# Ledger of designs, part 84: designed miniproteins, single chains, continued (4)

Each design is a single chain, and the fold is of that chain. pLDDT is the mean over its residues in the fold that is shown.

## One batch from the design tools (miniprotein)

Design m14910
Fold by ESMFold2-Fast:
Structure m14910 (fold): chain A 92 residues (1-92)
Amino acid sequence: MRHVLGLAIRDLAEELREALRRWIEAVGDDELILVLVDAGSTDGTVEAARELAAAAPNVTLEVFELPEGLEAAAREAERRARELAERLGAVL
C-alpha cells in the first residue's frame, strides 16, 4: 500500500525526526510519500527530513517552501497530498 502524508512545519527539527521515524516504522514495507511544506524554518528542519528520507528506501520526500506562515503551509500540504493520493490510489 502507498501512504501519503502532508505536513506543514516550522523550526521543529527534532520533533520531525522522531515523528518521521515512527511513521516509517508504522508503514513497514509500505511506501510512504511525505509532502513537507516548510514555513520558513531556520533550525535545519528541512535538512533533517531529507537525511531521514534518504536513509529509508520506501520513503519519498517532496519539499516545498512557503514562508507566508504555518496556516498557508498547512493548506498547501493538504492540497498537494490529496492530489498525489488521488493520482496514486494511495491512503492519506
Scores: mean pLDDT 76

Design m14911
Fold by ESMFold2-Fast:
Structure m14911 (fold): chain A 85 residues (1-85)
Amino acid sequence: SVIQSYIDGMQNMIDMMQDNRDDARSRGMMDQADQFDSLVDQMQQTVQRMQTSSVQQSQQMMQSMFQQSGDISQQYRDRVIQQNR
C-alpha cells in the first residue's frame, strides 16, 4: 500500500539517523548525537500517526521529516569535515 511505502521510507530514515547518532557519539559530538536522538523520537511518533492518517497526510509528514533529517545531517557532515582537519 502507499501508506506502507511511506512507513518503510520513514523506517529507513530512522535507521540512517540512528547510524548518524552512533557515529556522533563515537566522535564525542554529544550535542549532535542528542539532535539525532530527538529526530529519531519525532520520526517514530510520526510513524505511529501514519498508521491512522490519510495518504495525503502521510506524504506531508514524510516530506517534513525528510527535510528536517536532511538539514540536520548536512550540519553534522559539515562539522565532521571540520573535525577531520
Scores: mean pLDDT 87

Design m14912
Fold by ESMFold2-Fast:
Structure m14912 (fold): chain A 75 residues (1-75)
Amino acid sequence: GLDGSGQKEAAEEALRLVEEAEELRKKGAPDEKVTQIASQGAFVAGDVGGAMRARKSNDVDYAIETARLAAERVL
C-alpha cells in the first residue's frame, strides 16, 4: 500500500472483492467471473495458496468462503 498500508486496509479491500463477487453472482454472472473476483480477494488478503485452490476448483461457494476466511484472518 501507499504508506505501508496495514492489515486492515488489505482486509477491507478483500471484503469489497467478496461483496462484488456475491453481487455478480446475484446478477447471473458466469461462475468463472465470480470465482475470478473472489479468488482475487483471497490473494489480496495474503492467502495465495487459497486463491490458487479457489481458481483451480471452479467452485463459486468455495472461492467466496476462501476469500472471506482470508480477510477475517487479517482483521
Scores: mean pLDDT 78

Design m14913
Fold by ESMFold2-Fast:
Structure m14913 (fold): chain A 100 residues (1-100)
Amino acid sequence: SMEELLKQLEELLEGLKLGLEKLKEAIANGDSEMAESIRIAVLGMLGEIARILEELGYLEEAAWVRELIAQMQSASFEEFAELVEEAIERVEEIIKRLKE
C-alpha cells in the first residue's frame, strides 16, 4: 500500500542519515575499511529507495537515484559523502510531496 511504501521510505531515509554520520566519522578517523562498508550499505538502501519510487510511479526520481548509485560506486569518500547528503535532501523532498 501507499502507507507501507511511505513508511519504508522514511525508515530508509533514517538509515541514510545514520550512514552519513558514520561515514563522516570513518573519514575523520582515516578508517577506509569502515568507509567502504558504509558505501555498500548506503548503495543497498538507495537501490531499495529507487525500487519503491518506481512502484509509486516516480520514474524520473528513481532514474536519478540509479544514476547517483553509479556515480557513488567510483567516487572518493569525500565525494561520496557529498552525494549521500544530496540523496538525503532529495528523498526528504519526495517524502514531503507524498504526505501532501
Scores: mean pLDDT 89

Design m14914
Fold by ESMFold2-Fast:
Structure m14914 (fold): chain A 91 residues (1-91)
Amino acid sequence: MEEKRREELRRQRAHAATVAAKRALDIAQKLGLGPVEEVSVSEKDGVVTVSLTSRNKETGERYTITVEATLKGEVLGGSVTSEDGVVTEIP
């Protein structure tokens, strides 16, 4: 029972991470950011957080896009953080 639940949770985490990463990539593309430099995935309390880091091609400034999704693949929202520490929330 526990082992099967762990396997299901792993699949749910992978799905949630994929959904969150896709949204983060879509946001990066709309913002005109360059290629992805760093990706991190973490989970806490049934929420998967994907953080994607990329640079503006003209300025070289680093941006971090963070998107949160539930294990059911529902996006809760996210934020874009500039190198200067300015945070913009994503609905």
Scores: mean pLDDT 79

Design m14915
Fold by ESMFold2-Fast:
Structure m14915 (fold): chain A 88 residues (1-88)
Amino acid sequence: EIEELREKAIEYAQKAAELAAASDDPLAPQVVEMAQKAVEAVKNKDFAEAYQYAQEAARLARAGGNTEAAKLAEEAARYARKAAELEA
């Protein structure tokens, strides 16, 4: 069900952005930017791009020490990838 995967990808990306924005992580602005781009890509049905943005958000969150935001961004990437596979 592609709609459920889309909604979960948006939900996890938004949660990642919220946790990043609430943190003292010096990379938080970049994590928020990538997570927001992932949300926009999902809304545009660009699931492959959403996957890339969500992975970048996770990588930046890990680099900044925000493990919780990284895990949420990884979940967003997982759902975006599943949606991309069903779209193909």
Scores: mean pLDDT 84

Design m14916
Fold by ESMFold2-Fast:
Structure m14916 (fold): chain A 60 residues (1-60)
Amino acid sequence: PLPSSEEVAYTLARMLVGFLGKEGVPFAAETLVKNGFIDSAKKVAKDFGIDASETIKKAQ
């Protein structure tokens, strides 16, 4: 079985932040929210210790 789309989105977002650094967290979170992956966006921000709450709200 394939992983869920949410799990794939979360994994790709973590890779993106790994390439861009912590400053990439808002962009990764915004992209996740715009594609319906709000929980993944919150989790990525939490994992990297970045407050992206306003970015997540604005992207909805």
Scores: mean pLDDT 78

Design m14917
Fold by ESMFold2-Fast:
Structure m14917 (fold): chain A 85 residues (1-85)
Amino acid sequence: SVEEQQQKRLEEMQKEGQELIEQIEKAVKEKAPDSEIQKLIQQAQDFIAKASLESLGMSGDLRSQLQKEINKLLDAVEKAEEYLK
């Protein structure tokens, strides 16, 4: 069903978002070069844009779940940007 396809896509995006959070947090913790952290921030921003667009085609519940993952990733990005000041 369309809902089953949306659920699977949500799970894929949740996994990708979590992996990006972990990569950003690790890069900051290990004091990776600013260029590497900036590249991860850009990858995260690209993912957020894509996920936000895909969320528009989802049911309200699935959209809310995806928005929570987007918000977690946005928080990680904001912390990384603050670190680069």
Scores: mean pLDDT 89

Design m14918
Fold by ESMFold2-Fast:
Structure m14918 (fold): chain A 78 residues (1-78)
Amino acid sequence: MKMTPEEARALIHTESLYTLAVMASLVLDPEQFKELLDKYIAEIDQILAELEKIGASQAVIDQVRQIRAQLEQMRQQA
């Protein structure tokens, strides 16, 4: 199905958090980086809750969940 503006904004927001996390991993110490990842993961959890509430497409939800999983993996490796 065609992506709605709300779904597109959620994906852009989630991808932006991922990009910021990658950049932060190069400059922050492990403790500061874990705190940042915790904040970003919590923000993505709010995005997922809103997407589910509005009945977003499964493909969009799955893509956001995939990015969340990548951030969680970075947190475990930090």
Scores: mean pLDDT 85

Design m14919
Fold by ESMFold2-Fast:
Structure m14919 (fold): chain A 77 residues (1-77)
Amino acid sequence: MVEEVRRLAEETRERLLAAGAPQSFADGTYRAIVEAAEQGGPEMAARVARVSANTAEQKGLPQEAVDVLRETAERLA
């Protein structure tokens, strides 16, 4: 379970960087998703991914970065 979430979080980090998100945001999002999965499983990781999508939108990151995070949340739920 956590290993599968870690793999998805790593894929998400790579896609965020490709979409133009700052490295600090991509790295922070990866760690937050993995830590959430370790603490509360995939449902908690999905919640954190959704919150990260809202944060990306509020910060004016590219729509592709927001979409990546929403897709990740759906795949974790």
Scores: mean pLDDT 86

Design m14920
Fold by ESMFold2-Fast:
Structure m14920 (fold): chain A 94 residues (1-94)
Amino acid sequence: SAEEARIARMRAMTEAQLVTMLRDKSDPEAIAFYLEFESDLTKNLSEYVSKGEMEKALEFLDEKIAELEADPRAPPSLVERLRMLKEMYERRMK
């Protein structure tokens, strides 16, 4: 259906962004941090996207961006990537 196609596309875009970010990380500690964070992020974000709950997906991204900004272990590039992902989702909701 059109709704299923929309959800699948949004999920694929999210997965592509996260995979790209992971591939650019060569530091083992940064990779480990990213994998733990990405697992939680992808699980919750994919659930909201698959249910068509785009507003909740954006709220969840805002929460995760704030958590990363407060965490000194988090790479600044990860915060930037999540902000770009949020902008992409906002453009898709128009």
Scores: mean pLDDT 66

Design m14921
Fold by ESMFold2-Fast:
Order: structure tokens, then sequence, then C-alpha cells
Structure m14921 (fold): chain A 76 residues (1-76)
């Protein structure tokens, strides 16, 4: 799709930085509503081939085992 092409061509490092930011927000979320909001965005990224590839690439860098387990669930 056009979205996949744009994401793939959009500098890999920038996309990774965005995903890293979302993962930090997931850890820092002060409420369940904010946590669910971040998870919804990550779930949409997991459905996109470029987003899924970035999430799989960053999975080993996730330090918090609870956050890692939630992200692994999105990739299942």
Amino acid sequence: SAADDILALAKQGALEAIVRYLLRELERAPSEAQREGVLTVLARLAEDPAGRAVLERLLPTIRDPAVRAEVEGLLA
C-alpha cells in the first residue's frame, strides 16, 4: 500500500525513534486510559508491515518485562 511505501521510505531511524517514544509513554502512563491509548497506536503499527518490522526489531531492547509481554502480544 502507499502507506507501507511511505513508512518504509521514511527514514528507518525516525520511525524507530517514534516507536521508542511510544514505548516510553506506555511505561510512564499515569492512568489506564492513557496506557490503552498508547497500546491502540502500537497495535495499529503492528498491523502495518513497516511498523511490525520496527516493533520486532526493537522488542529485544525493551527493558521492562511487562511492557515487553504486552508488545509480544500485539505481534502474535
Scores: mean pLDDT 74

Design m14922
Fold by ESMFold2-Fast:
Structure m14922 (fold): chain A 72 residues (1-72)
Amino acid sequence: MTDEELVEEQLKRGAEDTAFATANAGPEVGRELSFHMNLYTALVGSGGDEAEAQAERDRAERLLAEARAAGA
């Protein structure tokens, strides 16, 4: 996968996950999820610190898990 394809896929997924989180856990969780996904994408795209990128992804995954639990 190219870096451009990875960024496009992450932006698409981020938008879908943000919409899901907003619908199931509310707009604050959706905004936090969007922030962490966007920061992850920016770090990956810029060749930033891999550990920081992974930490932002982990934060987004926790918020998504919270939204899934709230939606159940």
Scores: mean pLDDT 77

Design m14923
Fold by ESMFold2-Fast:
Structure m14923 (fold): chain A 87 residues (1-87)
Amino acid sequence: MKITETDSNMIKITSDKDITVNTPYGSFTLKAGKTFETIMIKGKIVTKSGDENKITITDNEVQIVGKGLKDGEIPLEFGKGYDIAIK
């Protein structure tokens, strides 16, 4: 997985494999090669190491679990975007 800071004002999520995305409005499969985009004004990205590749989006967090990730937190800055690539 790779997280890149951008100036897009968007959180963009891509995966090379089908991945489960959980949101406050329900869960869906983000298909390989597709992009999910969302706006988040305040909050943080939380990364965790785990056996399952999944994303959980709340109103103030993007939680990413995946193999080979280090546990960490990235505060979201107003006016910045974040590209999240799952590989």
Scores: mean pLDDT 77

Design m14924
Fold by ESMFold2-Fast:
Structure m14924 (fold): chain A 70 residues (1-70)
Amino acid sequence: MSREEAFEEAEAVLTGLKIGFEIASTLPLSPSEQLKIGFEAGAHAANLLLAGVSREEAEEAARELALARA
C-alpha cells in the first residue's frame, strides 16, 4: 500500500462512516441502535465508495440498509 492509496482508502472509510452516522441520527432509534446501524450503514457506504460507486448512490444504498436494519 502506497501513502496515496492509504489516504484514498482512509478518506473513503471516513466519508462512508459519516454517511452512516448521519442517516442513523435521522431515525427514531435509541443511542445504542443509532451507533450500531450507523456503523453497519457506514461500512456499507465505505465499501461502495472503495469500489468506485458515486457518493450519491452509496448514500442511497446505506439508507436502504439502515432502514432494513431499523
Scores: mean pLDDT 80

Design m14925
Fold by ESMFold2-Fast:
Structure m14925 (fold): chain A 90 residues (1-90)
Amino acid sequence: KPLQEKLKAYREKNKEEAEKLREDIRLHMVGLADNEASRRLLLKQLDEIFKDATINELKKMLEDIEAHFPPLTPEQRERARRFLEEYRKE
């Protein structure tokens, strides 16, 4: 039914937006952490927070992070990206 197909497409777009916000938050927080143990702990805590978070809450969380912390250096961003890839393989 056309209406059901449109609703499904809308929900899929919202899921993609939420996933992008979660990934951006993870990348920034992991990039700020100074050691591997802290990065693992932060990811575990973020996963718990993300279970019940709305898109608006995720958006505000990213805004608060960007307002409170300086932008990641290229080195911090690359380190965070590698760590997230390794974490996903576990």
Scores: mean pLDDT 78

Design m14926
Fold by ESMFold2-Fast:
Structure m14926 (fold): chain A 100 residues (1-100)
Amino acid sequence: SMRDTILLFRVASSAATLWEALRRVRARPEDAAVQAAAKEDALAALEDVIEVARERGLPEELIERLEELRERLKTATPEELEALLEEALEAVEEVQRALV
């Protein structure tokens, strides 16, 4: 239960990071520095969620989708970033539900 609490906290923290990244991109869609920072934050958050998903043996399909989102995010254009952040947040929310 302590380990489960820590993993839930990690995923919740990653979800918060993705929400913040999305808000920043939406507030400043033409700011290259904001977009670059949001992308870096989102990549770190997704990597941590992927580690949690692997540790808990979550469904392979979910892990593959998270890994695909991470790869797409690495090469994302500014125009793609908002939609990818929304998809990433949705996938992270699925991980949160799977852990409960």
Scores: mean pLDDT 87

Design m14927
Fold by ESMFold2-Fast:
Structure m14927 (fold): chain A 85 residues (1-85)
Amino acid sequence: SMEEIFEEFKERLVALALERGLPEEEAREFAEKTVELLKKILETNDKKELVAQAEQAVAELRAQNAPELTIRYAETVLETLKKLA
């Protein structure tokens, strides 16, 4: 279900934030805010367009040799958007 996809997304974001060195409380707040932001974006934007934009963002981050953890965040957003399609 959509609720299960958002819960999985939140758990993955918490894990990535903890790996980045954020304290547990800040990691949870970051994940919750990111999930709520994604929900709001999905209300006003086409899912197919959001997937295309996320794919482009991942490609740009890789081309710029961004930190691996930053790329993993962007890939997690992309994978979640694809599951919601």
Scores: mean pLDDT 88

Design m14928
Fold by ESMFold2-Fast:
Structure m14928 (fold): chain A 102 residues (1-102)
Amino acid sequence: SKKKIHELLLRLIGLKLRLIGLEFELELLKKEGKISEEEEKEIERLLEEAREKLRRAEELLDEIESKENPSQEEIEELEELLEEAEELLRRAEEILKKAKAK
């Protein structure tokens, strides 16, 4: 439905903003000397994987919006990409939170 596609668009936008926020927090902690090289590399890996999934989700959403009748399989694939991106961002947030508490 159009409502479901709109909800997925808002979720995509929210996750993209969250990714940007985490990138800024990582840079701040790096400047403050609160992040180890190992923590930095792991966070950068998680954020890059999340960015790739969000890019694929955006491409799939654009394809879905161009169709009069998108398939349920395409909508489910979009939901899975967004769920995977959210989990990657959650893991990055956890590492950043622990680094900030040092």
Scores: mean pLDDT 88

Design m14929
Fold by ESMFold2-Fast:
Structure m14929 (fold): chain A 64 residues (1-64)
Amino acid sequence: SSLERRLQIVRDALAQLQEQLKKTEERIKKNPDDEQLKAIKERLQKSIEELQRRIEALEAAIKS
């Protein structure tokens, strides 16, 4: 279904953001004074939370 395809796209996007967060955290360890890296981390965390909410909503819609 179109909802199942949308769910897969959002899950793939979440996996990519989680990988970016991991790489950003490793970069912060090497440069802890980098304000831009800290801002990127915060933005990635907010985007991850938003995608997790969208996944929950899509899963609920599919099960209804």
Scores: mean pLDDT 87

Design m14930
Fold by ESMFold2-Fast:
Structure m14930 (fold): chain A 95 residues (1-95)
Amino acid sequence: SAERARAADEILARLDALVQEAERLAQTLAGGLPEPARSAFLAATDAVVARVAPIVPELAQILRDAARALATLPYPEHLEAVRRARQEARELIAA
């Protein structure tokens, strides 16, 4: 449906943003997100998850797990995790 397609696109856009942030951290900080940006980032991701989870729950869970990985894992594990999550989401949408 159009609503499910729109929700899936929103999840992919947010996962693309996570990959871009992980790549930025790799180039500038080499670590996880510092506070207060970490808390703000997780809260913003939780807001997207809450909005889309009733429509695409499996994709919303992938986004939630990717955001936690970016916030909690060191480099390069956080970059690997968010890239893998984006690929997994793309494969689920294509199925």
Scores: mean pLDDT 78

Design m14931
Fold by ESMFold2-Fast:
Structure m14931 (fold): chain A 59 residues (1-59)
Amino acid sequence: ITAEQLREAIRALSAEATRSLSPEEVAREVARRLGASQAAVRKLLEELGWADRPILVFP
């Protein structure tokens, strides 16, 4: 997967999120959306410095 695909998946996930997502949940949902392994997504997130970033949604 590419960094561009990862950014687009995160933007889409953020727009669709109705609750806050932990960094682990973000990696899982992005992997599902892109049809990639969670390990591959986590590795790319770590490379970009985003591995620990949650998606926050306020009520």
Scores: mean pLDDT 78

Design m14932
Fold by ESMFold2-Fast:
Order: structure tokens, then sequence, then C-alpha cells
Structure m14932 (fold): chain A 88 residues (1-88)
């Protein structure tokens, strides 16, 4: 079954963005997941603020948004891990 996943990033401020994932299937089903992402002390915090549509498509949309978040903030996650290891 062919489907399309689209992740849209809306920059709301310097430290806040809205990530919207949309999955569309060939048979016309659609699922959406929305994360509100804020930086606090240089660390990303994500809140699930919306999820709608077909449950399977919405789950795929959420996974795509989470994958995008990890990739976008990979350097921050690596820095936090380095700080943890430096204290060991």
Amino acid sequence: MSYTVTVTVEQLSEDRSLLTGVTRTADGRQGTAVLDVSLRDGRPYADLVGESGDPDAAARALQAVLDHLVERYRDVFEEVERERLAKA
C-alpha cells in the first residue's frame, strides 16, 4: 500500500516551533499528529497537542514527527549525553 508522510515545521519564535505530521494513504485515509516543541535551557521539550484522523495513519504521522525532532536536535541530545559521561 502506497502512502505519503509530510512533516511541516512552523517556527513560532527563536526557541519554539510547531511540528505537524500528516500521513495520506492511497485509499484516502489521513492521519495527523502535532507536536509543540520548545527549547528550555537549550533542551527540546515536546508536547503532543493534537492527533486526529485514521489511527494507523496518525500513528505513522506521530512517528515521522518524532524522527524529525530527534534529527533536528541531534546535536543537543549529543551534548546532554557528553555532560552525563563527563560526570562519571
Scores: mean pLDDT 75

Design m14933
Fold by ESMFold2-Fast:
Structure m14933 (fold): chain A 73 residues (1-73)
Amino acid sequence: VKEELERAIVQATVGKPFSEIEKAVREAVEKMGAKVLEIKVEPSTDRGQPAYRVRVKVEKDGKVYELEVVIPA
């Protein structure tokens, strides 16, 4: 579940501008039947390249997952 949520978030957000990242994350999580409790999107770097760090707390089937994914900017 956690790994599937992370994959869905990355696929929904790759190539999107910063202003669309939060919306794309919420939509991806909701499509998987999960609920977004908290979300933070911040500029970051991955291997010296511009990226966005997305930190999401989600609930699915009564379980809470904390996810952190890095998306190329």
Scores: mean pLDDT 77

Design m14934
Fold by ESMFold2-Fast:
Structure m14934 (fold): chain A 87 residues (1-87)
Amino acid sequence: EKAALEERIAELEAEYRELVAELEKTEDEKKREELTERIIEIQIEGARLLAELTLADPSATAEERANAEALDERLAKQLEELEKAKK
């Protein structure tokens, strides 16, 4: 159901914005790591939902598909950096 997927994505985007705002206010190293991890989790989930929505819809445009792939790729890079920092 397209509407249900879009609603879930919108909810994740709202939470993402709250976390990003909190991260900008926080200079504490540990809290910044925690917020960054949560932000990445939400963005990965959102990107995956966008990809599912796009791939499940045969009428989806190539631009929509490309945007979903680009977002997922960006999140993968951030996740790699986060994993490296944990070490």
Scores: mean pLDDT 74

Design m14935
Fold by ESMFold2-Fast:
Structure m14935 (fold): chain A 111 residues (1-111)
Amino acid sequence: ERKKLEEEIKKLEEEIREVEKKIRELEQKIQERGEATEEEKKELEKLREERIELKAKLEALKAKLKYNLSEEEYEEIYEKEKERLRVLDYTAEELIKIGDEIDRELEEKKK
């Protein structure tokens, strides 16, 4: 039981690393080109949502392992973590957008 949960946690950590790598590679391509296509924007949003779900599941599984949670308690933690991570992701994107606007303003003042 514990060993099976530990194996599931390791597999999930690896899946998260793969998704984060894909996000970084896509963001790098967009940064180098200076623009994102509509398809790239959709793919990035999809990958970010997948990362949220995987991270929420990881945290819920870690809690299940640490506190010996029931399936019902696991589902409650999973749903709460998923909602929390969505809020954090939204806030991070808004902060990045503000940063980009500031950088553009500073570049204009440099002239």
Scores: mean pLDDT 77

Design m14936
Fold by ESMFold2-Fast:
Structure m14936 (fold): chain A 86 residues (1-86)
Amino acid sequence: KEEAVRNGAIRGARKAAEELGVSPIQATALANAVGDAVSEGFKEGDIEKARERARQAALQLGFSEETADRIADGAVKGAEEALKKL
């Protein structure tokens, strides 16, 4: 269950990054960092905190606030979709 959340978050973040034109190599590194942040937030039961952690991870990697928001949104949606399919 926890693994499904992390994998969903990684897939969602990677998809959002690719849609924004981030290279596959950069998208993979970004998705892993953001996925870990979302997974921790879901473990605490706080989706808003998970989204904010994901946004901060993207900002720390040098992305703009607009890009970070889109990546964080994608990661959270990916995690939620994975849970609904489980």
Scores: mean pLDDT 79

Design m14937
Fold by ESMFold2-Fast:
Structure m14937 (fold): chain A 56 residues (1-56)
Amino acid sequence: GLREEARRLAQELLDQNKATPASIMEAGRKLAEKFGVSEQVGASEVTLEVVRLQRA
């Protein structure tokens, strides 16, 4: 689902050391197109998963 894809994208960004606002917005746009949500919602989901992965 949306959360699984967001987590996958967040993990890819962290693995590449590219968890920047620009890269998060790009990942959010991909999520938005795939799941029919706004770019802001997509970016928020990726951001939340990045934060969760960093705190784990």
Scores: mean pLDDT 82

Design m14938
Fold by ESMFold2-Fast:
Structure m14938 (fold): chain A 90 residues (1-90)
Amino acid sequence: PEVITVRLEVRPGEVVRKTFTIKRSGRYKVTLEGDAAEHVLVLDADGRLLAAVDRENPVAEFDAPAGTYTVVATGGDRAGEVTVTVTQIV
């Protein structure tokens, strides 16, 4: 199974973007670790929303063909590092 780890440093009120690549079409799970991000979005290459996670709901699933994707993290109440893990489940 494919596993992708994206680490982001966020600050209050900031929006941070980082791209990643999925090499195999499938169903994926996104997991958020850390409390510095208010929410994290997974977007496709066209900017379409595929999944959203936050501190209260840190796990979501989405279907993805092979391609380039973007993680968008919005800073919450404090600065810190967050880890976003994208894991192939099917």
Scores: mean pLDDT 86

Design m14939
Fold by ESMFold2-Fast:
Structure m14939 (fold): chain A 89 residues (1-89)
Amino acid sequence: SLEERVERLIEAARRARTMEEVEAVLDQIEALVRELDLPPEVRLEVEVQLAMARITLGISKITGEDLTPLAARQVLEAAELLLEALRRQ
């Protein structure tokens, strides 16, 4: 089911340890959000968290500081918001 797909992305985000793993989960959630008909407020909240994760990863690449744990948390929050929205419909 769609909920099971999001639950797998949540687990992937929790287990992500590298920038590449975080980026892979982020890409999958972004692709899924583009395909879903979400309420505008929910879409905005999810997209803000995804944008923050992109910015965090970008800063990590530019500075050489390992911000992977922060980016993983932001991706996890986006996935959890998405799961809650799917359960409410």
Scores: mean pLDDT 86

Design m14940
Fold by ESMFold2-Fast:
Structure m14940 (fold): chain A 65 residues (1-65)
Amino acid sequence: GRGAALVRYLIDQAGLSQREAAEIIGVSQPTLSALLQGRITLKAAGRRAGKSPEEILQALLDVLN
């Protein structure tokens, strides 16, 4: 979905590996891979990280500055 595309875009802009992005979000690398493949929603990934979708996006945006 749109959330997966936004997360991928922010990871690419920040120059992060999938491992580094997973650590920043607070999920396992397989969970991030599932999100990026569209197998789970951004809300489902957020529940595993204890974050809202907006908090996940903000954590990645904070790396860009």
Scores: mean pLDDT 82

Design m14941
Fold by ESMFold2-Fast:
Structure m14941 (fold): chain A 115 residues (1-115)
Amino acid sequence: SLAAREAAARAAALALGESLLGPDAPEALRLYAGNLVRIARGEGPLAPAAFAGPEDLERRTEELIAFLREKGLPEEYLEGVRLLRDAVLGRATEEEVRRAVEAILGAAEFLRAQR
């Protein structure tokens, strides 16, 4: 069912986000980070968003960037998070989407290498 697929997608995104950010990260940020990496990988269907609309998405994006900056991620990867947010909102060029995908996948590898 759709509900079962959405529940599975949410669980997968949370598990992915936890593997990247650690268990101490807020659930909303773990879910959002997992969803961004799944989007970058072209994995279907997206987990239910940890945000209620564009304003909440912008707030969650800056919260995630602040968290990742404190973990020592390079600014190039943080810029990728903003670019992918803009892509989700339909505000990015094809080149910006490609750069965002590369930056998000690079950020995931960087975080895994720190464990």
Scores: mean pLDDT 76

Design m14942
Fold by ESMFold2-Fast:
Structure m14942 (fold): chain A 69 residues (1-69)
Amino acid sequence: MLLRLTLNDGHEFLAEVDSLEVGLEFTAKDLETGEEATLKVIKVIDDNTVYAEVISGKYKGKTARGTAV
């Protein structure tokens, strides 16, 4: 599934993931820069909504809200 992830400051990432599970690590593409970052699902809200932590790159340590598109 295609997942759009948004940081509190409005920065957006796009990722393709097979499932939404706590602890899943995935690669997302920064929609502004085109650079890749690794994120980890930290909380599943529902089948289409998660919170993920950025674990690599410029935004390491920040939380993103992910929604299926």
Scores: mean pLDDT 85

Design m14943
Fold by ESMFold2-Fast:
Structure m14943 (fold): chain A 97 residues (1-97)
Amino acid sequence: SEFAEAVIREVERAEKEGLPSEELLLRVADLLETILGRPAEAAAVRKRVAGKPAEEFSEEEKAAVREALRLVLGILIEEALRRGLEVSPAAVATVAA
């Protein structure tokens, strides 16, 4: 639960701060590296973001980034459950939305 709760809190903080989609992806990459121990996947996300300026993110791309974030959260929750970690109801609801 603490694992998934940390992910949800970081996503909520980024949204509350009005951060652009690229910054949200970078925070997700940090969570992949620090919490899940997936540095290769984190590096791939960072490399993709670094190759595209923030000004080029359209509304369709922002929606795609938000959907990618939900998919990444799903992977994080599945990994937490696979490791026998307790997942909070809030984390599950976020992925289901």
Scores: mean pLDDT 60

